# Designed miniproteins, single chains, continued (2): the designs that were tried, part 11

Each design is a single chain, and the fold is of that chain. pLDDT is the mean over its residues in the fold that is shown.

## One batch from the design tools (miniprotein)

Design m4348
Fold by ESMFold2-Fast:
Order: sequence, then C-alpha cells, then structure tokens
Structure m4348 (fold): chain A 67 residues (1-67)
Amino acid sequence: GLKRAAEYLMERHGLSEEEALEAAKKIYEYIKAGKGKEAADYLMEKFGLSPEEAERTVVYIYLLSEE
C-alpha cells in the first residue's frame, strides 16, 4: 500500500511522513495514468534524484503501492 511506499521514501531519502505520503500518492497516480517518465521527472525536480535513482524509485513506489 501507499504507506509502505512512503516508508521507503522516508528511509531512503529522509523525507518527512507527510512529504513521503504526498510524493508516494503522486508517483502512483502518474504510474496508473501511464506517465512513468513524468513520475521520474517529478522526483528529479522535487528531490534532486539522479535519473537512475528516480527510475528505481518509481519502480519501488509502484511495487510497494500494489501491496
């Protein structure tokens, strides 16, 4: 579920619980809309992730959100 995705963002990137939940929800919504590239771009812009880290994070958010 989104809580597990948020926990990943908190642990890996040091986000607050509120920021992590908001980001996880937004990334999941992008993915469900078929906008995986836009999801990665959001993470790069908002949190300064590298392209490789952003792509990895999108995959993990999807997998954890589906649990």
Scores: mean pLDDT 83

Design m4349
Fold by ESMFold2-Fast:
Structure m4349 (fold): chain A 69 residues (1-69)
Amino acid sequence: ASLTEEALEEFAKNYTPSEEEAKEALKRIEALVEKAKKAGRALDEKEKEELLRNLLKVAIYLLRKLEEE
């Protein structure tokens, strides 16, 4: 399995994000992208890791929300 698949599976088993946590994760993603854009540079490795972590939170939340309908 890829690192992303392993991380997603681990989060999915042990983590249930709330709507507020998902919204905050989206806000952090936006802030990271805007910060890099304003600085005129690509994301560094630490920023990429933070982005992936927040994307996983949002992905898990959205999947559960789709199940709730």
Scores: mean pLDDT 72

Design m4350
Fold by ESMFold2-Fast:
Structure m4350 (fold): chain A 95 residues (1-95)
Amino acid sequence: SSGRVSESAARSMYDRATQDVRRYSDRADDSIRRGDRDSAGRYYQQAYNMSDAAYGTLDRAIRINPIPSQDIIDMRRDMQQRRQDFRDRYQRIQS
């Protein structure tokens, strides 16, 4: 399909993911402070899943567009870094 449609979808996904990721990350940190590792793990997993889904959508939009928009490239980088961070945090809490 067209890169234009994918970029629009990617921007929508990024906006939703950013909002959800922030909410889940804050709740995970709250849970850690209370010693609730189970809840923290679930929230980090949700933050990871949202970041992963957004990364995939952004990556696809970039790959199929010969000249992807700079904002989409920046969004993909942001989500890629968030994916790695939340994967790491989730792994630590499982220890």
Scores: mean pLDDT 84

Design m4351
Fold by ESMFold2-Fast:
Structure m4351 (fold): chain A 90 residues (1-90)
Amino acid sequence: SREAFVERAGEAGRLAAREVIEQLEEKLGLRLSEEIRERAIREAGDEVARAAAESPSPLSQKEIADIGISTARETIERELKRREEEERLR
């Protein structure tokens, strides 16, 4: 079913997000909190599922990975900026 297709795409997006989070943690020399990690994974899965639902054809593995990775990176950047602002407020 189309519903099952969208669900599988979202799951693949979440997997891609997990992998890029590990790479970013190594690159940045920091460990993300579980809260930020879970949010990035969730948003990546949701965005891939949305793209899959709107696409007239099945998304390729590369398209799924690209969307998932891009979304996860954006979520992490936003969350790090938010925490920096919270630290300024003490």
Scores: mean pLDDT 84

Design m4352
Fold by ESMFold2-Fast:
Structure m4352 (fold): chain A 68 residues (1-68)
Amino acid sequence: SMDELVAEVMARGEEVVRLARELGVPEEVIQQAEKMLLQAWATVATTGDLAAALALVDEARRLVLEAA
């Protein structure tokens, strides 16, 4: 269902933000990651494309890890 797809994207996005804060990543990088996560949510909510949404979550996680 759409609710399950949205929940998956939200859960993975929350993990990325928690990781960023735990690693002491700069606020500007957290803001960039949050924009990517918002785009991931918008993608799954409007298209149902979980793969595309998770690719954006992966890009946000990569940004966080590179900044750590």
Scores: mean pLDDT 86

Design m4353
Fold by ESMFold2-Fast:
Structure m4353 (fold): chain A 94 residues (1-94)
Amino acid sequence: DMEKKLKEIEQEVKEFRDLLEKERDEFISKKGLSEEEKEVLRLQVEAGVAKFALDLAKKKGVPKVIIEKFEKQYKELTERAEAALRALREKKAA
């Protein structure tokens, strides 16, 4: 049942996101990050959640078209996170 698998994925992804966002907020509170550093961390959390969703979808055997959608989202978020991190590192090195 695809609908049941998708609902289970959505619930587990939500729980994982809530956990990562709580840990992110705790880290920001302790480290006193800049706005640019917070944005990098936000994108890294989004990429991490997308990877978790992709891995879970593969494990539950959802249709290839849905897996390809998750793969595209994960790739785009990872590339954005890596680009933001590189820009931040270059700014700090200057």
Scores: mean pLDDT 84

Design m4354
Fold by ESMFold2-Fast:
Structure m4354 (fold): chain A 80 residues (1-80)
Amino acid sequence: MSPLEKLALELDKIVQEGEKNKEPAKKTAERLIKKLEESGYYKWAEQLRKIVEESKSEKELELSIEAFVTGMRMLAWVEK
């Protein structure tokens, strides 16, 4: 499994845990950002921080997080 595939699975797990626990989207985003930084994906972490800062509502942030994680999964799937 590539490092990107492993990271994508770990990010998906964070999102799933957030949904199960009814976690605020901002807290889910903070956990995703931390995981990206720990994994050396600093540019992706910065992009997600910008999404958090620019999101005007909880729903917008939830949709933006879903799109971000889906995009990373698609990249990992293509590079398998």
Scores: mean pLDDT 79

Design m4355
Fold by ESMFold2-Fast:
Structure m4355 (fold): chain A 82 residues (1-82)
Amino acid sequence: SLAAFFEELANIALEKHTPAELERIEAAVPPELRALDAELTAIGDNETDPEVIEEKLTEAQRRALELQGEAAKKVKEKEAAL
């Protein structure tokens, strides 16, 4: 999930890297992925019809999964390049 991805990123921030190294790792995360995380949260907060929620979540989740895979790879590559 996106929440798990950002939790993993936060764990990197807590224990392993300097602030400058964290900025380099975080820069590898596409802004579009952060926007999709916000969109998923907003769907949960603003929609009350379960069928409308499911349709919007399905569309956003498909986009998020595609971008999340690429972002996770880039984050790991930046972390490995210590």
Scores: mean pLDDT 68

Design m4356
Fold by ESMFold2-Fast:
Structure m4356 (fold): chain A 71 residues (1-71)
Amino acid sequence: SNMEITKENLEKALELLKQGQVVSALVGLKEALKLTEDENVKKYIEKAIEALKAGDVETAIKYIEKALELL
């Protein structure tokens, strides 16, 4: 389902960020954003992407975790 694939992409993005792989994490977050139909999940993914573009990895991780709580 789109929900399970979204969850997998978000969990993979968290792991990539913990490894310092910001570009790969951004790809995964953008794919998760494309697949999700939940507006609250979308908002948290968008906030995570904005945080990464600003260089704030800790804030990005928190928003990904908030998105995962909704799945």
Scores: mean pLDDT 87

Design m4357
Fold by ESMFold2-Fast:
Structure m4357 (fold): chain A 96 residues (1-96)
Amino acid sequence: MQRRLLRVSASSGKAARDIVAEMEKAAGIPLEVVRESGGLDDDGGNALNYRLEVAIPEDATPEQLEAIVNVLREAQAKGYGGRDGIRDAEALLAEK
């Protein structure tokens, strides 16, 4: 079984985990955090320097992937989430 990975970049570890929890809630699927890297520097409080890689189930539906994209877009619009996860999720959606 081939797992698809989605990157979640955020301003802090809490913000990254909150984004993952919102994605799980919106899509109705469990998401496994497979990697965690970076940390918030005291001098870089607004930097998107915290990253999670999340395993997306192969059987995730287009509707579930759209829900994930919407959560990531809201996080980006609010200034605490990155664009890389949106690109990853949209690439998965394009595969249908």
Scores: mean pLDDT 75

Design m4358
Fold by ESMFold2-Fast:
Structure m4358 (fold): chain A 63 residues (1-63)
Amino acid sequence: GDQELASRIYQAYLEVRRLARQLNDYDFFSKTVVETSRRLADGDGQGALDILESAAEELEKKL
């Protein structure tokens, strides 16, 4: 349901935030949050999740 998707989005957001903090890459984090917020404002929860999961993958490659 919508709550399950919202929970997944929130967990993905926390993971991106954790990785960005570890890398001190706040510019990438800020850009990711802005794009995620745009998708959520448009009602595109899946698009928001996809952006966050892709961002986490990109940050993990830099560790």
Scores: mean pLDDT 86

Design m4359
Fold by ESMFold2-Fast:
Parts: C-alpha cells; structure tokens; sequence
Structure m4359 (fold): chain A 67 residues (1-67)
C-alpha cells in the first residue's frame, strides 16, 4: 500500500540520518576511549532499535485501522 511504502521510506531516511549523526559524532570526538566508543555504539544501537519498533507499531496500527 502507498501509506505503508511511505512509512517504510520515512524509516529508512530516519535510520540514515541517525547513522550519519553517529558517524559525525565519533569523527568529532577522536579522543574517545574504547570503552566510551562501545558505550556510544550501544546507545546508537538502542536508539536504532527503538526507532524501528516505533515504526513497526505505527504500521500495525494502520493495518488495524484498514480492517
């Protein structure tokens, strides 16, 4: 469906933005320790998962509304 396609396109765009933001932050902080980098990566992965779950829930709601 058109709406489902647009939501998936929005998700991919937001995932790309989040990745670019993460890459930029790492590049701007070259003095981060391995432990700090691991923590930052864990927070990035958590944010990515939350974003994906939020969009999945939105798709599920739309599917239910269509009956």
Amino acid sequence: SEIEKKIKEFLEKEKARLDAEYQRWVAEHPDLTPEELARLRAEYDKRLKQLEESYKNMLDIIKKLRE
Scores: mean pLDDT 82

Design m4360
Fold by ESMFold2-Fast:
Structure m4360 (fold): chain A 64 residues (1-64)
Amino acid sequence: LSDEAAARLRALLEEMRALGATDVEVIIAPDGSASVSYTLPADTSEETRARIERLAAEAARVAA
C-alpha cells in the first residue's frame, strides 16, 4: 500500500469504530484479496449500519 492508501485505510477503520463497530479487522488472503470483519451492537440504527457497511466496503477496496 502507498502511504496515502494506508492513511485512508486507517481513517476508514477509525470512523467505523467511532460509529460503534467493534472487533474491526482487515483480513488479507494469501491471494492478496482483502475483506473487513466487524461486530455491531444489537441496537445499531439502519442508517448507522448502512454507513458502516459502506465504510467497510471502501476499506476492503483500499486494502486490496
Scores: mean pLDDT 79

Design m4361
Fold by ESMFold2-Fast:
Structure m4361 (fold): chain A 104 residues (1-104)
Amino acid sequence: DPERERLERERRRLIEEAIRGLQEYGGFSREEAEELLRNRNTVLDNLTERPTPEQLARLRELTTRLVELRRKHGAERLVVVVTEDGSVDATLARLEELIAELES
């Protein structure tokens, strides 16, 4: 099935990009990044800066919470979190917005 194979390749690309972003800019180990993405409802994209330890802790907390909320609502689709400026603060704000929408 060419369509299914295309979607599976795209999914793998997004996951690998998210792992790299979490490693290079988030300061996660590969194992930690893979664990965050194992439930694969959230992909962090376009982090252009290395977060501070405080931002990293908050990013981890919000990403985990978003994944749990999406699982509770039966959503199995990857959510790509994209910000216009690629900043950590904008990514944190977007995650908080998505969580608030799912909790309402």
Scores: mean pLDDT 63

Design m4362
Fold by ESMFold2-Fast:
Structure m4362 (fold): chain A 98 residues (1-98)
Amino acid sequence: IDPEVRSELLDEIVELQMELSKVMEKNEIPDEESKELMDLIGATLRAVFEGDAESAVRHAEALIEKIKKIKKYIDKEDYEKLLEKAKRVLELARRAAE
């Protein structure tokens, strides 16, 4: 992975993790759903750290789908913000996989 892309991708994953933590504190999301989201963030971080861009793409795609499943538990503003950040992570992961 290009060092600049890797650095930007890691920063975006950390920002997504921070935003997700704020959303989980504000909203009543089931523990199982919250755990799955945090596990996927951890898996994405690990894949990027290990230079496995293809796994990072797969985990980011799974993250987006999981965020869509929790839409009913969070307000529209929080949902749109999380989805935007997750899509940015996917964009950067795809760029890293080139």
Scores: mean pLDDT 84

Design m4363
Fold by ESMFold2-Fast:
Structure m4363 (fold): chain A 76 residues (1-76)
Amino acid sequence: ATATVTITLTAPSEELADRIAAEVEAALKAAGVESTVEKTGPTTYRITFTAESSLTAPAKASAVDEDGTRIDTEIT
């Protein structure tokens, strides 16, 4: 089954948000996954891609890393 994955990234600073978004996009591309990266605010990005999932959509998860960057993931 194919699901749409949306990651909303919110970082403590614009420079950190820009760096993390670029690293996520590069990592997805290296894995052969095509993604759309959209800057939605000074410190906020939306990253959308499609992936195969065995989970029943919709599903949501949230995490905060050690740098204070919040990552919200939604599967539809």
Scores: mean pLDDT 77

Design m4364
Fold by ESMFold2-Fast:
Structure m4364 (fold): chain A 79 residues (1-79)
Amino acid sequence: PLEEVRKHIERAKKALEEGNDDEAVLHIGRAASVAVQHPEVGEEAIKLLREVADLAEKLGHTYVARTARIAAEQVEKAL
């Protein structure tokens, strides 16, 4: 579960750097879905999703930043 979350986070960050918002959102959603199904990795997933939100905001991808923040909140509510 944690390695799967990390792989999706890495792909989301790469997509952001390449300007591919749709791919970033897809991987953010997949990371959150894994974390919701595996509460034992929830705390780490929340941290990683918030890192993606911060990166997206810094790069000007406001929609992706909001999506990552909502995803982190969704994981937190499932804990």
Scores: mean pLDDT 86

Design m4365
Fold by ESMFold2-Fast:
Structure m4365 (fold): chain A 86 residues (1-86)
Amino acid sequence: MERLRELAELLADAVANNEVLKLLLNIPEEGITKEESEKEFDALLKKNNRTPKKTIELDATREELEEIVRIARELAEKILAEREAA
């Protein structure tokens, strides 16, 4: 629960300027299902001297990942609508 919430909040903040929102909405249903991509991403973080977020320890199943993306997209759309109204 807390992992889904924290990830959704981070994505919401990132999509505030609408740049990341398009990327999230355009992710295909099987776009991020390879464990190899996770290994490459981890190596990239270490190369760029970035530490993994302590709050985002994703040992999630595929179903949980789909739930995270769903929540993040809904939250991002809500933020964009709110920004348009404000």
Scores: mean pLDDT 52

Design m4366
Fold by ESMFold2-Fast:
Structure m4366 (fold): chain A 65 residues (1-65)
Amino acid sequence: SSDDDFDLGSRLFNQGNFQGSIQHFTRSSNILRTNGDPNDLSSIVKLIAAELHVIGAELEIELAK
């Protein structure tokens, strides 16, 4: 589920596993884009949060090079 992928993505991000975090936040955001109600504020907020975490994790990976 999008919730399970979001929670796992958050756990991996906090552990510094940014590659794993991206995979799960991307999966969560894809589920929300496909099945989410565009009029549901909680779904919109979660989608934005997942996308921002992907950007943050990608930035952390680039800065670690």
Scores: mean pLDDT 83

Design m4367
Fold by ESMFold2-Fast:
Structure m4367 (fold): chain A 77 residues (1-77)
Amino acid sequence: MEAERERLEKSKEILEKEAEEIEKTHDVVEKIWTLYKGKAALLLIYKDGKAILLISDGENLEKIEMSLEEALEILAK
């Protein structure tokens, strides 16, 4: 059976790689590791007060653009 640790490591690699690409084109002021619906997630907050949530299950990458208010609501849950 697949080790859950390998899936988590792959998720982190996907999220870190995407965050690096975003940082090349956007002013990112905060990076917050979190969970979203049980999946590994990385929240990036931009200097202009917008945010993007990156979510990975170790195979797929989802990106959700949101306001800072919406991002704070996700972190508060």
Scores: mean pLDDT 79

Design m4368
Fold by ESMFold2-Fast:
Formats: sequence, C-alpha cells, structure tokens
Structure m4368 (fold): chain A 96 residues (1-96)
Amino acid sequence: MSPEMQYTILMMRLIAAETEVFVINRQIQTKPDVDLDALLARLDQIEADVQQIKQELQQMYREGKISESDYNKLMQKIQQILADIDANKAAIKAKQ
C-alpha cells in the first residue's frame, strides 16, 4: 500500500469516528430514553480505533512516509476527537 493510500484511509477513518461521536453527542442531548450503557461501550470502541490510528500515523511519521504538515493536521484532529469522546463519557456518567 502506498503512503498516500495509507494517509487517505487514516483520514477516512478519522472522519467516520468524528461523525459517529457527533451523532452520539446529539443522542445524549436530545433523547432522554437512550441506552447510555450502549453509548459508553460504543465510545470505548471509537476511542480504541482512534488510538490505533494515532499509532499508525506516528509510525508513518517515523518512517518519513508523511509530511510534518499532514502529520500535525491529523494529530490535531485526533486530539479533538479524543477530547470530544472524554466530554461525552463525562456527560453520560453525570446522567447515570
């Protein structure tokens, strides 16, 4: 697989994770009867996937397969998604 293809796949996975976290946040805010335990379990799965993406991105950077600019851009998105996951987990726990 080319470095460009690897970068594209990581970006697509991050966009999918970001979108799903956004949907979960909306469910927490708008649906009082939502299964909070199921949402917590899903946030844990998304967090694990985002951490794997982070490790793959760091490996690509160490191997010189990605520019510093592209690396920093994806790392900022990873940090934002992880922060949003933590905020959503805290919001769920406060409702339990």
Scores: mean pLDDT 88

Design m4369
Fold by ESMFold2-Fast:
Parts: C-alpha cells; sequence; structure tokens
Structure m4369 (fold): chain A 90 residues (1-90)
C-alpha cells in the first residue's frame, strides 16, 4: 500500500475528530497535517521524522496543553507516521 495514502487517511481521521471535539483549532490542525504530509513527500526518512516530531510537539504545546485525550491521539498519530516512514525504507 502507498505509505502516503495511509498517512493522509490517518491525518483526515484525526482532523475530523478535532473538528468535532475542538473546532476552534480545526484550521491550525489542517495546516500542521499538511506540513507533516509535505515533510513525508520531500525529506529523507531521518529529516522527516525530526521535522514531524517538531511539528507535533509545537502543536501540542500551543493548542493541547489542557487536553490529555487529544495529546494521546497526536502521540499515537506521530508513532504511526514514524512506522510508515521506516517501512518505506525496507
Amino acid sequence: SDYLEEAERLAENLIKYIKTKKPEIAEEAEEVMKKIIEAMKTLSAEEAIKKITELVDEFVEKYLKDDPELQELLKYFLEKVKELIKEKEK
């Protein structure tokens, strides 16, 4: 399967949940997911993992400090994306 299609599917599911749970940050969530997918397309595996980790950490720090459920979902998403990037290199 296309690793980018799976990453985009995971991102879309997370955005839909955020739009329902915390609609005030929906636009910012869409922007960070777009940057994550762009990093996966354009960067080496090591650089993509570094950039994506930075983007997720910054988003959590700015918007999700008081939402442990969304923090755990973003951590889960980050780990899944890292797995997809690593599997592409096999």
Scores: mean pLDDT 84

Design m4370
Fold by ESMFold2-Fast:
Structure m4370 (fold): chain A 88 residues (1-88)
Amino acid sequence: SRVEELEKLAKEAEEILLKAIGTKDTEGARKQVLEIAKKMGLSEEELKEVEEELERFEKAVADNDLLAAMQSAARVYKILKKRVEEAK
């Protein structure tokens, strides 16, 4: 179903961000997560919110602030998860 597809995409985005904390490939993660968000059908306003959280994520990873990086990743996941709930 579309809901199952959106759930999988949201989880994939979370996994990409969590892996980026270890690899430091925040630019690659940003590109992949934004493409996932677009595939999920997020609005321009929601995409801007994701971009702002990804900027915070990049800064947190650069600063080796694991807690802040995990919090930003969780906020991205929450935005994507809202789209899943709206599709039910």
Scores: mean pLDDT 87

Design m4371
Fold by ESMFold2-Fast:
Structure m4371 (fold): chain A 68 residues (1-68)
Amino acid sequence: AAADAYAERVRKVMRNGLETVRELRPDLTDEEIARMEAIADRYSQAVRDAVAAGITDPGEIGKAILDA
């Protein structure tokens, strides 16, 4: 529940960010967008792993994202 909620929030925020980037920067290639999506997926996975390990503090989750 908590792990899924955090992962979903991170995924949604990253997805919305990528949609905004695509709208503001239509000059970006599909390959550049794919690289940004891969980074977003990596950070989302780091959040899932941190929460699954029992980390619920936002600051500690933030450290996990930075370490990813």
Scores: mean pLDDT 69

Design m4372
Fold by ESMFold2-Fast:
Order: C-alpha cells, then structure tokens, then sequence
Structure m4372 (fold): chain A 86 residues (1-86)
C-alpha cells in the first residue's frame, strides 16, 4: 500500500502536540482510534494554517469561501478530537 503520511513526521507531530494538549493513551483507545486522532490533528493543523493565510488576504468572494471551508474543517476535526479524547 502507498504510504499516506511520513512516519517520522507523524512521530514528531505526536511528540510536539503531546507537550501542548492532553492526548488519549494509544494503549487505552487502541492503535486504529489513535491513528484517527492523529489524522484529525493533522486536518485541524492544515485548516488552521489555511484560515490564517486567508485572513491575511483581501476580502473577496473566493477568500470568503476558503475561510468558510476552513472553519467547517476545523469544526469537524475539533468534534472528532473531542469524541476521541472522551
């Protein structure tokens, strides 16, 4: 199977985020759910970067659509993260 994410980059991201937020224990929730958690963290991080960049641009209809989409992705990722942290 083709790799979707660099394993070393994933490991660095997990270590960095573990210092900033409370994360679920992989041994407690299982590897599959922990992988979903990391995937949600990545989606949130990318969407936050897109939102920050878009907010620094002139307000056009295209930029507004980008902002709305980024906010939707952030919301969905936050909901998934909250569910997996419970």
Amino acid sequence: SAPKTDPERMERLIRQTALQERHPDPSAIGEEEFNRYVSALLRRAVALAILEEALNQPETPEVREIIEEAERVIREAEEELERLRA
Scores: mean pLDDT 72

Design m4373
Fold by ESMFold2-Fast:
Structure m4373 (fold): chain A 98 residues (1-98)
Amino acid sequence: SLFDRLKALPVRPVGHVSTRVRLEEAKRLAEATKEYGFTLGHGYVLALYVGPRFPDEETFRAFMEELTKELVENPELAKELVRSLESSVPYVKTLFGI
C-alpha cells in the first residue's frame, strides 16, 4: 500500500533532501527494524529511493516515519524489503562511505 503510493509519485529532477537528512532517517529506520535484518546500508538504499519523490525534507521525514512504523508493525514486509534491497547495499557502502 505505502509502496504503491510511493511508486505513483514522480521522480523529481532536483532533490531537496540532503545527504545528512537521508542518513538520519536511514539510521532511525535501521535501528527500529534491526531485529528484522535492516542495517544502515538497507536504510540508506531505501532513503535514496524515497528522497527524490518528495519536495522537501519535512515531507520526506514524515513519509520515512510512516514507513518505519509500517515496517515495525509488519515484520514479514520488513524481511521482504531487506531481501529486495540486499544487492544494492554494497554500492551505497562504497559510494557514500557507510
Scores: mean pLDDT 81

Design m4374
Fold by ESMFold2-Fast:
Structure m4374 (fold): chain A 78 residues (1-78)
Amino acid sequence: LLAAHEAAIAEYQPEAEELYKANPPQEVVEEEIVRQMIRIAKRVLDREQYLEVLRALLEQAKSPRAREIAREAIREVE
């Protein structure tokens, strides 16, 4: 789980920086990163592992919007 999660982060971390080369607000960057992580996790992980990643994101999310995105994803799976 952690290895797959770290792989997803590593894969998109440099791409996220390139895509947002214009230095948008960090809050917006966090929201986009969370959304990308969810998209990747859904492709790579099974349903149960995907839910565990979503729970971790919800627990660690600092932005209210990022937390809401994780909550919505959890509701869609359930």
Scores: mean pLDDT 68

Design m4375
Fold by ESMFold2-Fast:
Structure m4375 (fold): chain A 88 residues (1-88)
Amino acid sequence: MVEEAKEIFKDLPLTLQNRVLELAKQPDPLKALETEIESLKKRIETYKRAAERAQAQGDEDKVKRFQEGIETYQKALEALEKLIEKLK
């Protein structure tokens, strides 16, 4: 499981990789991973709203920063969903 998590998350920032490894070590890894998925979905929605507001204000630099954050969290979400499917 820990090795499977490393492989799935190898292209993500080290902070996210370490987070997933800690979740994989929990007594109930499936529940921990499902909780993290819900957290990531909320973060993605927050960043989408922030990007839309920045776009309305014409702040292209902020839009780019929030879009990069959305892409990172979206990749983490997809990777977590793949890990959960392997654990079922």
Scores: mean pLDDT 75

Design m4376
Fold by ESMFold2-Fast:
Order: sequence, then structure tokens, then C-alpha cells
Structure m4376 (fold): chain A 80 residues (1-80)
Amino acid sequence: GPSIEEFYEKSKVPIERVRKTFDMKDAPKEEHLRIIEEAIKEQQEMIEKYRNVLTPEELEYANKLLAETKKLGEEALKEL
């Protein structure tokens, strides 16, 4: 099965994808929304997939990262 190291590396990808939307000034709002929604969904699915193998501290970290991804997405949409 996937390793805990794979979880940590992959968990960084959704938030970085949301950060890149700040540089996508020529993209329509619909494209920004799609990227943000997909990033949040991927992060939620990863937390659920690894829920039983994460320590309570790792699960808390994952949930904080999800909250940061959501907040960054809200900030990205305000720049449009």
C-alpha cells in the first residue's frame, strides 16, 4: 500500500496548485473555482484514505493543512 512518506509528499500538491491560481490572471473565474474545488476534494480524500494509519498529531496536521487550503482558495477568489 502507499507509504506515510507518500502521504506527506502528495499532501503538499493541492495547496501548491491553489497558490498557482494567483499567477493565472488570464484564466476565467470558472477555471479558478474548478482548480480550488479539486484541490480541496483531493485533500479531503487523502485524509479519509490515511485516517486509520495517521497518528492523532498527523491527522491534526492534515486537517490544519486542509483548513489552510480552503482559506487560500477563498483569498484567491477575492483577487478575481
Scores: mean pLDDT 79

Design m4377
Fold by ESMFold2-Fast:
Structure m4377 (fold): chain A 96 residues (1-96)
Amino acid sequence: SMADEILEETIEKLKELLKEVKSPLAKTTLESVIATLKEALKSDDLEKRILEVEIALGVVLIALGVAKLIGDKETAEALEKAIEILEETIAKLKEL
């Protein structure tokens, strides 16, 4: 389905971002988000899929706050990109 394609593309974009980072906080956060989106793929309910992506976005926003507090610039830059990817994914899913 189009929702499957959107989620799979989002997972691949996050995996590419994960390859670019060395910070443990960035790696752990991105791995957690990817796992959440893989669970979203198992649901046939669009509303549940959107909720899972919104939960993933919430996790990234909290981790970004931590990264900024501790001065982890690599993590902050990576997580800001992840936020843009997730927000675009939510917008695309809501148009279905």
Scores: mean pLDDT 90

Design m4378
Fold by ESMFold2-Fast:
Structure m4378 (fold): chain A 95 residues (1-95)
Amino acid sequence: SVRDEFIRLWLELERAIPLEVVKKLKENTDPEEFKRIETTIAFAIHFALNGLPLPKGALEALRKYLDGLISVAPPEIQPRLRELKERLLAAFEKL
């Protein structure tokens, strides 16, 4: 299912991102904005796992988070993150 595909891709993303990249994004983002993105994504994942409909704002938060990660990531992992971004956003839009 689209939900199972999204969950698999999300776990793949979590495995692909070094903790240092997430920390760098947090340091380079306004604290309130980062908290909003983090909270929205956490809720979106929880809703996806429970088969609940996702708000449109969740897609924009996910895109912003992924773009942020790519912008602060080392060049060697950026291609992988770009691939995962496209696949995650496509799967998310079908939820």
Scores: mean pLDDT 81

Design m4379
Fold by ESMFold2-Fast:
Structure m4379 (fold): chain A 89 residues (1-89)
Amino acid sequence: MKEVEELIRNGDVDKLQEIVDEMRRNRDDRGWLELMAISYEYLGDEELAALLREFAERGVSVGEVRLYLLDNLPSLEEARARLEAARQA
């Protein structure tokens, strides 16, 4: 993941897209969530980055996270409620 942090920092979108495509091809939901976490950490959103890492560790699917993101990122309280619901399902 250090290589991914460097790519995000340098704004290498093409290389990041290759990594995303490989993760999608391999069904690496955890890897994709960790990539998103690093992206938000680089943008200074450490709280959202920590939440995305928590999703990855708890095995929340990329599909669930995509719905989360499509809702223009719910508040941290809503995000935690969704994480707790996913954990019980």
Scores: mean pLDDT 61

Design m4380
Fold by ESMFold2-Fast:
Structure m4380 (fold): chain A 90 residues (1-90)
Amino acid sequence: MEEQRRLYEEARRLIEEDPNNRENILEAARLLGEALALLGELDAEAMVASAERLIAEHGLEEAAKKLLALSRAPEVESEETEKKILEEVK
């Protein structure tokens, strides 16, 4: 779906522009949550909460890395890979 792809691309751009900006990482998480909500899997609030937890437990760099990986999931043929990344951010 074009809208889902756009949300993933925007999230990836935000992370790549400044992975050390907490606001950008949280906004990217919100966009990823919106993309996943289109699939019926999550909502934006849940993804932002997961990102806040990742930042608190592992730091901004690790949170950015995990969210960046998730933002690239639509380019992967395997639904299994997307689910593995999602499980790591829960």
Scores: mean pLDDT 70

Design m4381
Fold by ESMFold2-Fast:
Structure m4381 (fold): chain A 88 residues (1-88)
Amino acid sequence: DIETGLRVKRLFRAKGRLTPAELAEILGLPEEAIKAVIDKFDPDGSGLLDAEVLVQLLRAAGVDVEDAFEATDEEWAALVAYIKAAAA
């Protein structure tokens, strides 16, 4: 939902990256499931959701953006929905 997307957006904008633990807590999902989703888009194996990983996830969710900071609240909600579906 938009509220969950806004929470993720605010944390990302404050830190420039998200950890699987932070995202799992916000989404109410197992950290292990979040790690599995992130690993598919993280070639460096850092396990972190940085701006480059977020752009790839947004594109996978059907959002065409070049910069995660340009994404709208609705696009962040779409990202959350994609991660929840991929983690299930």
Scores: mean pLDDT 77

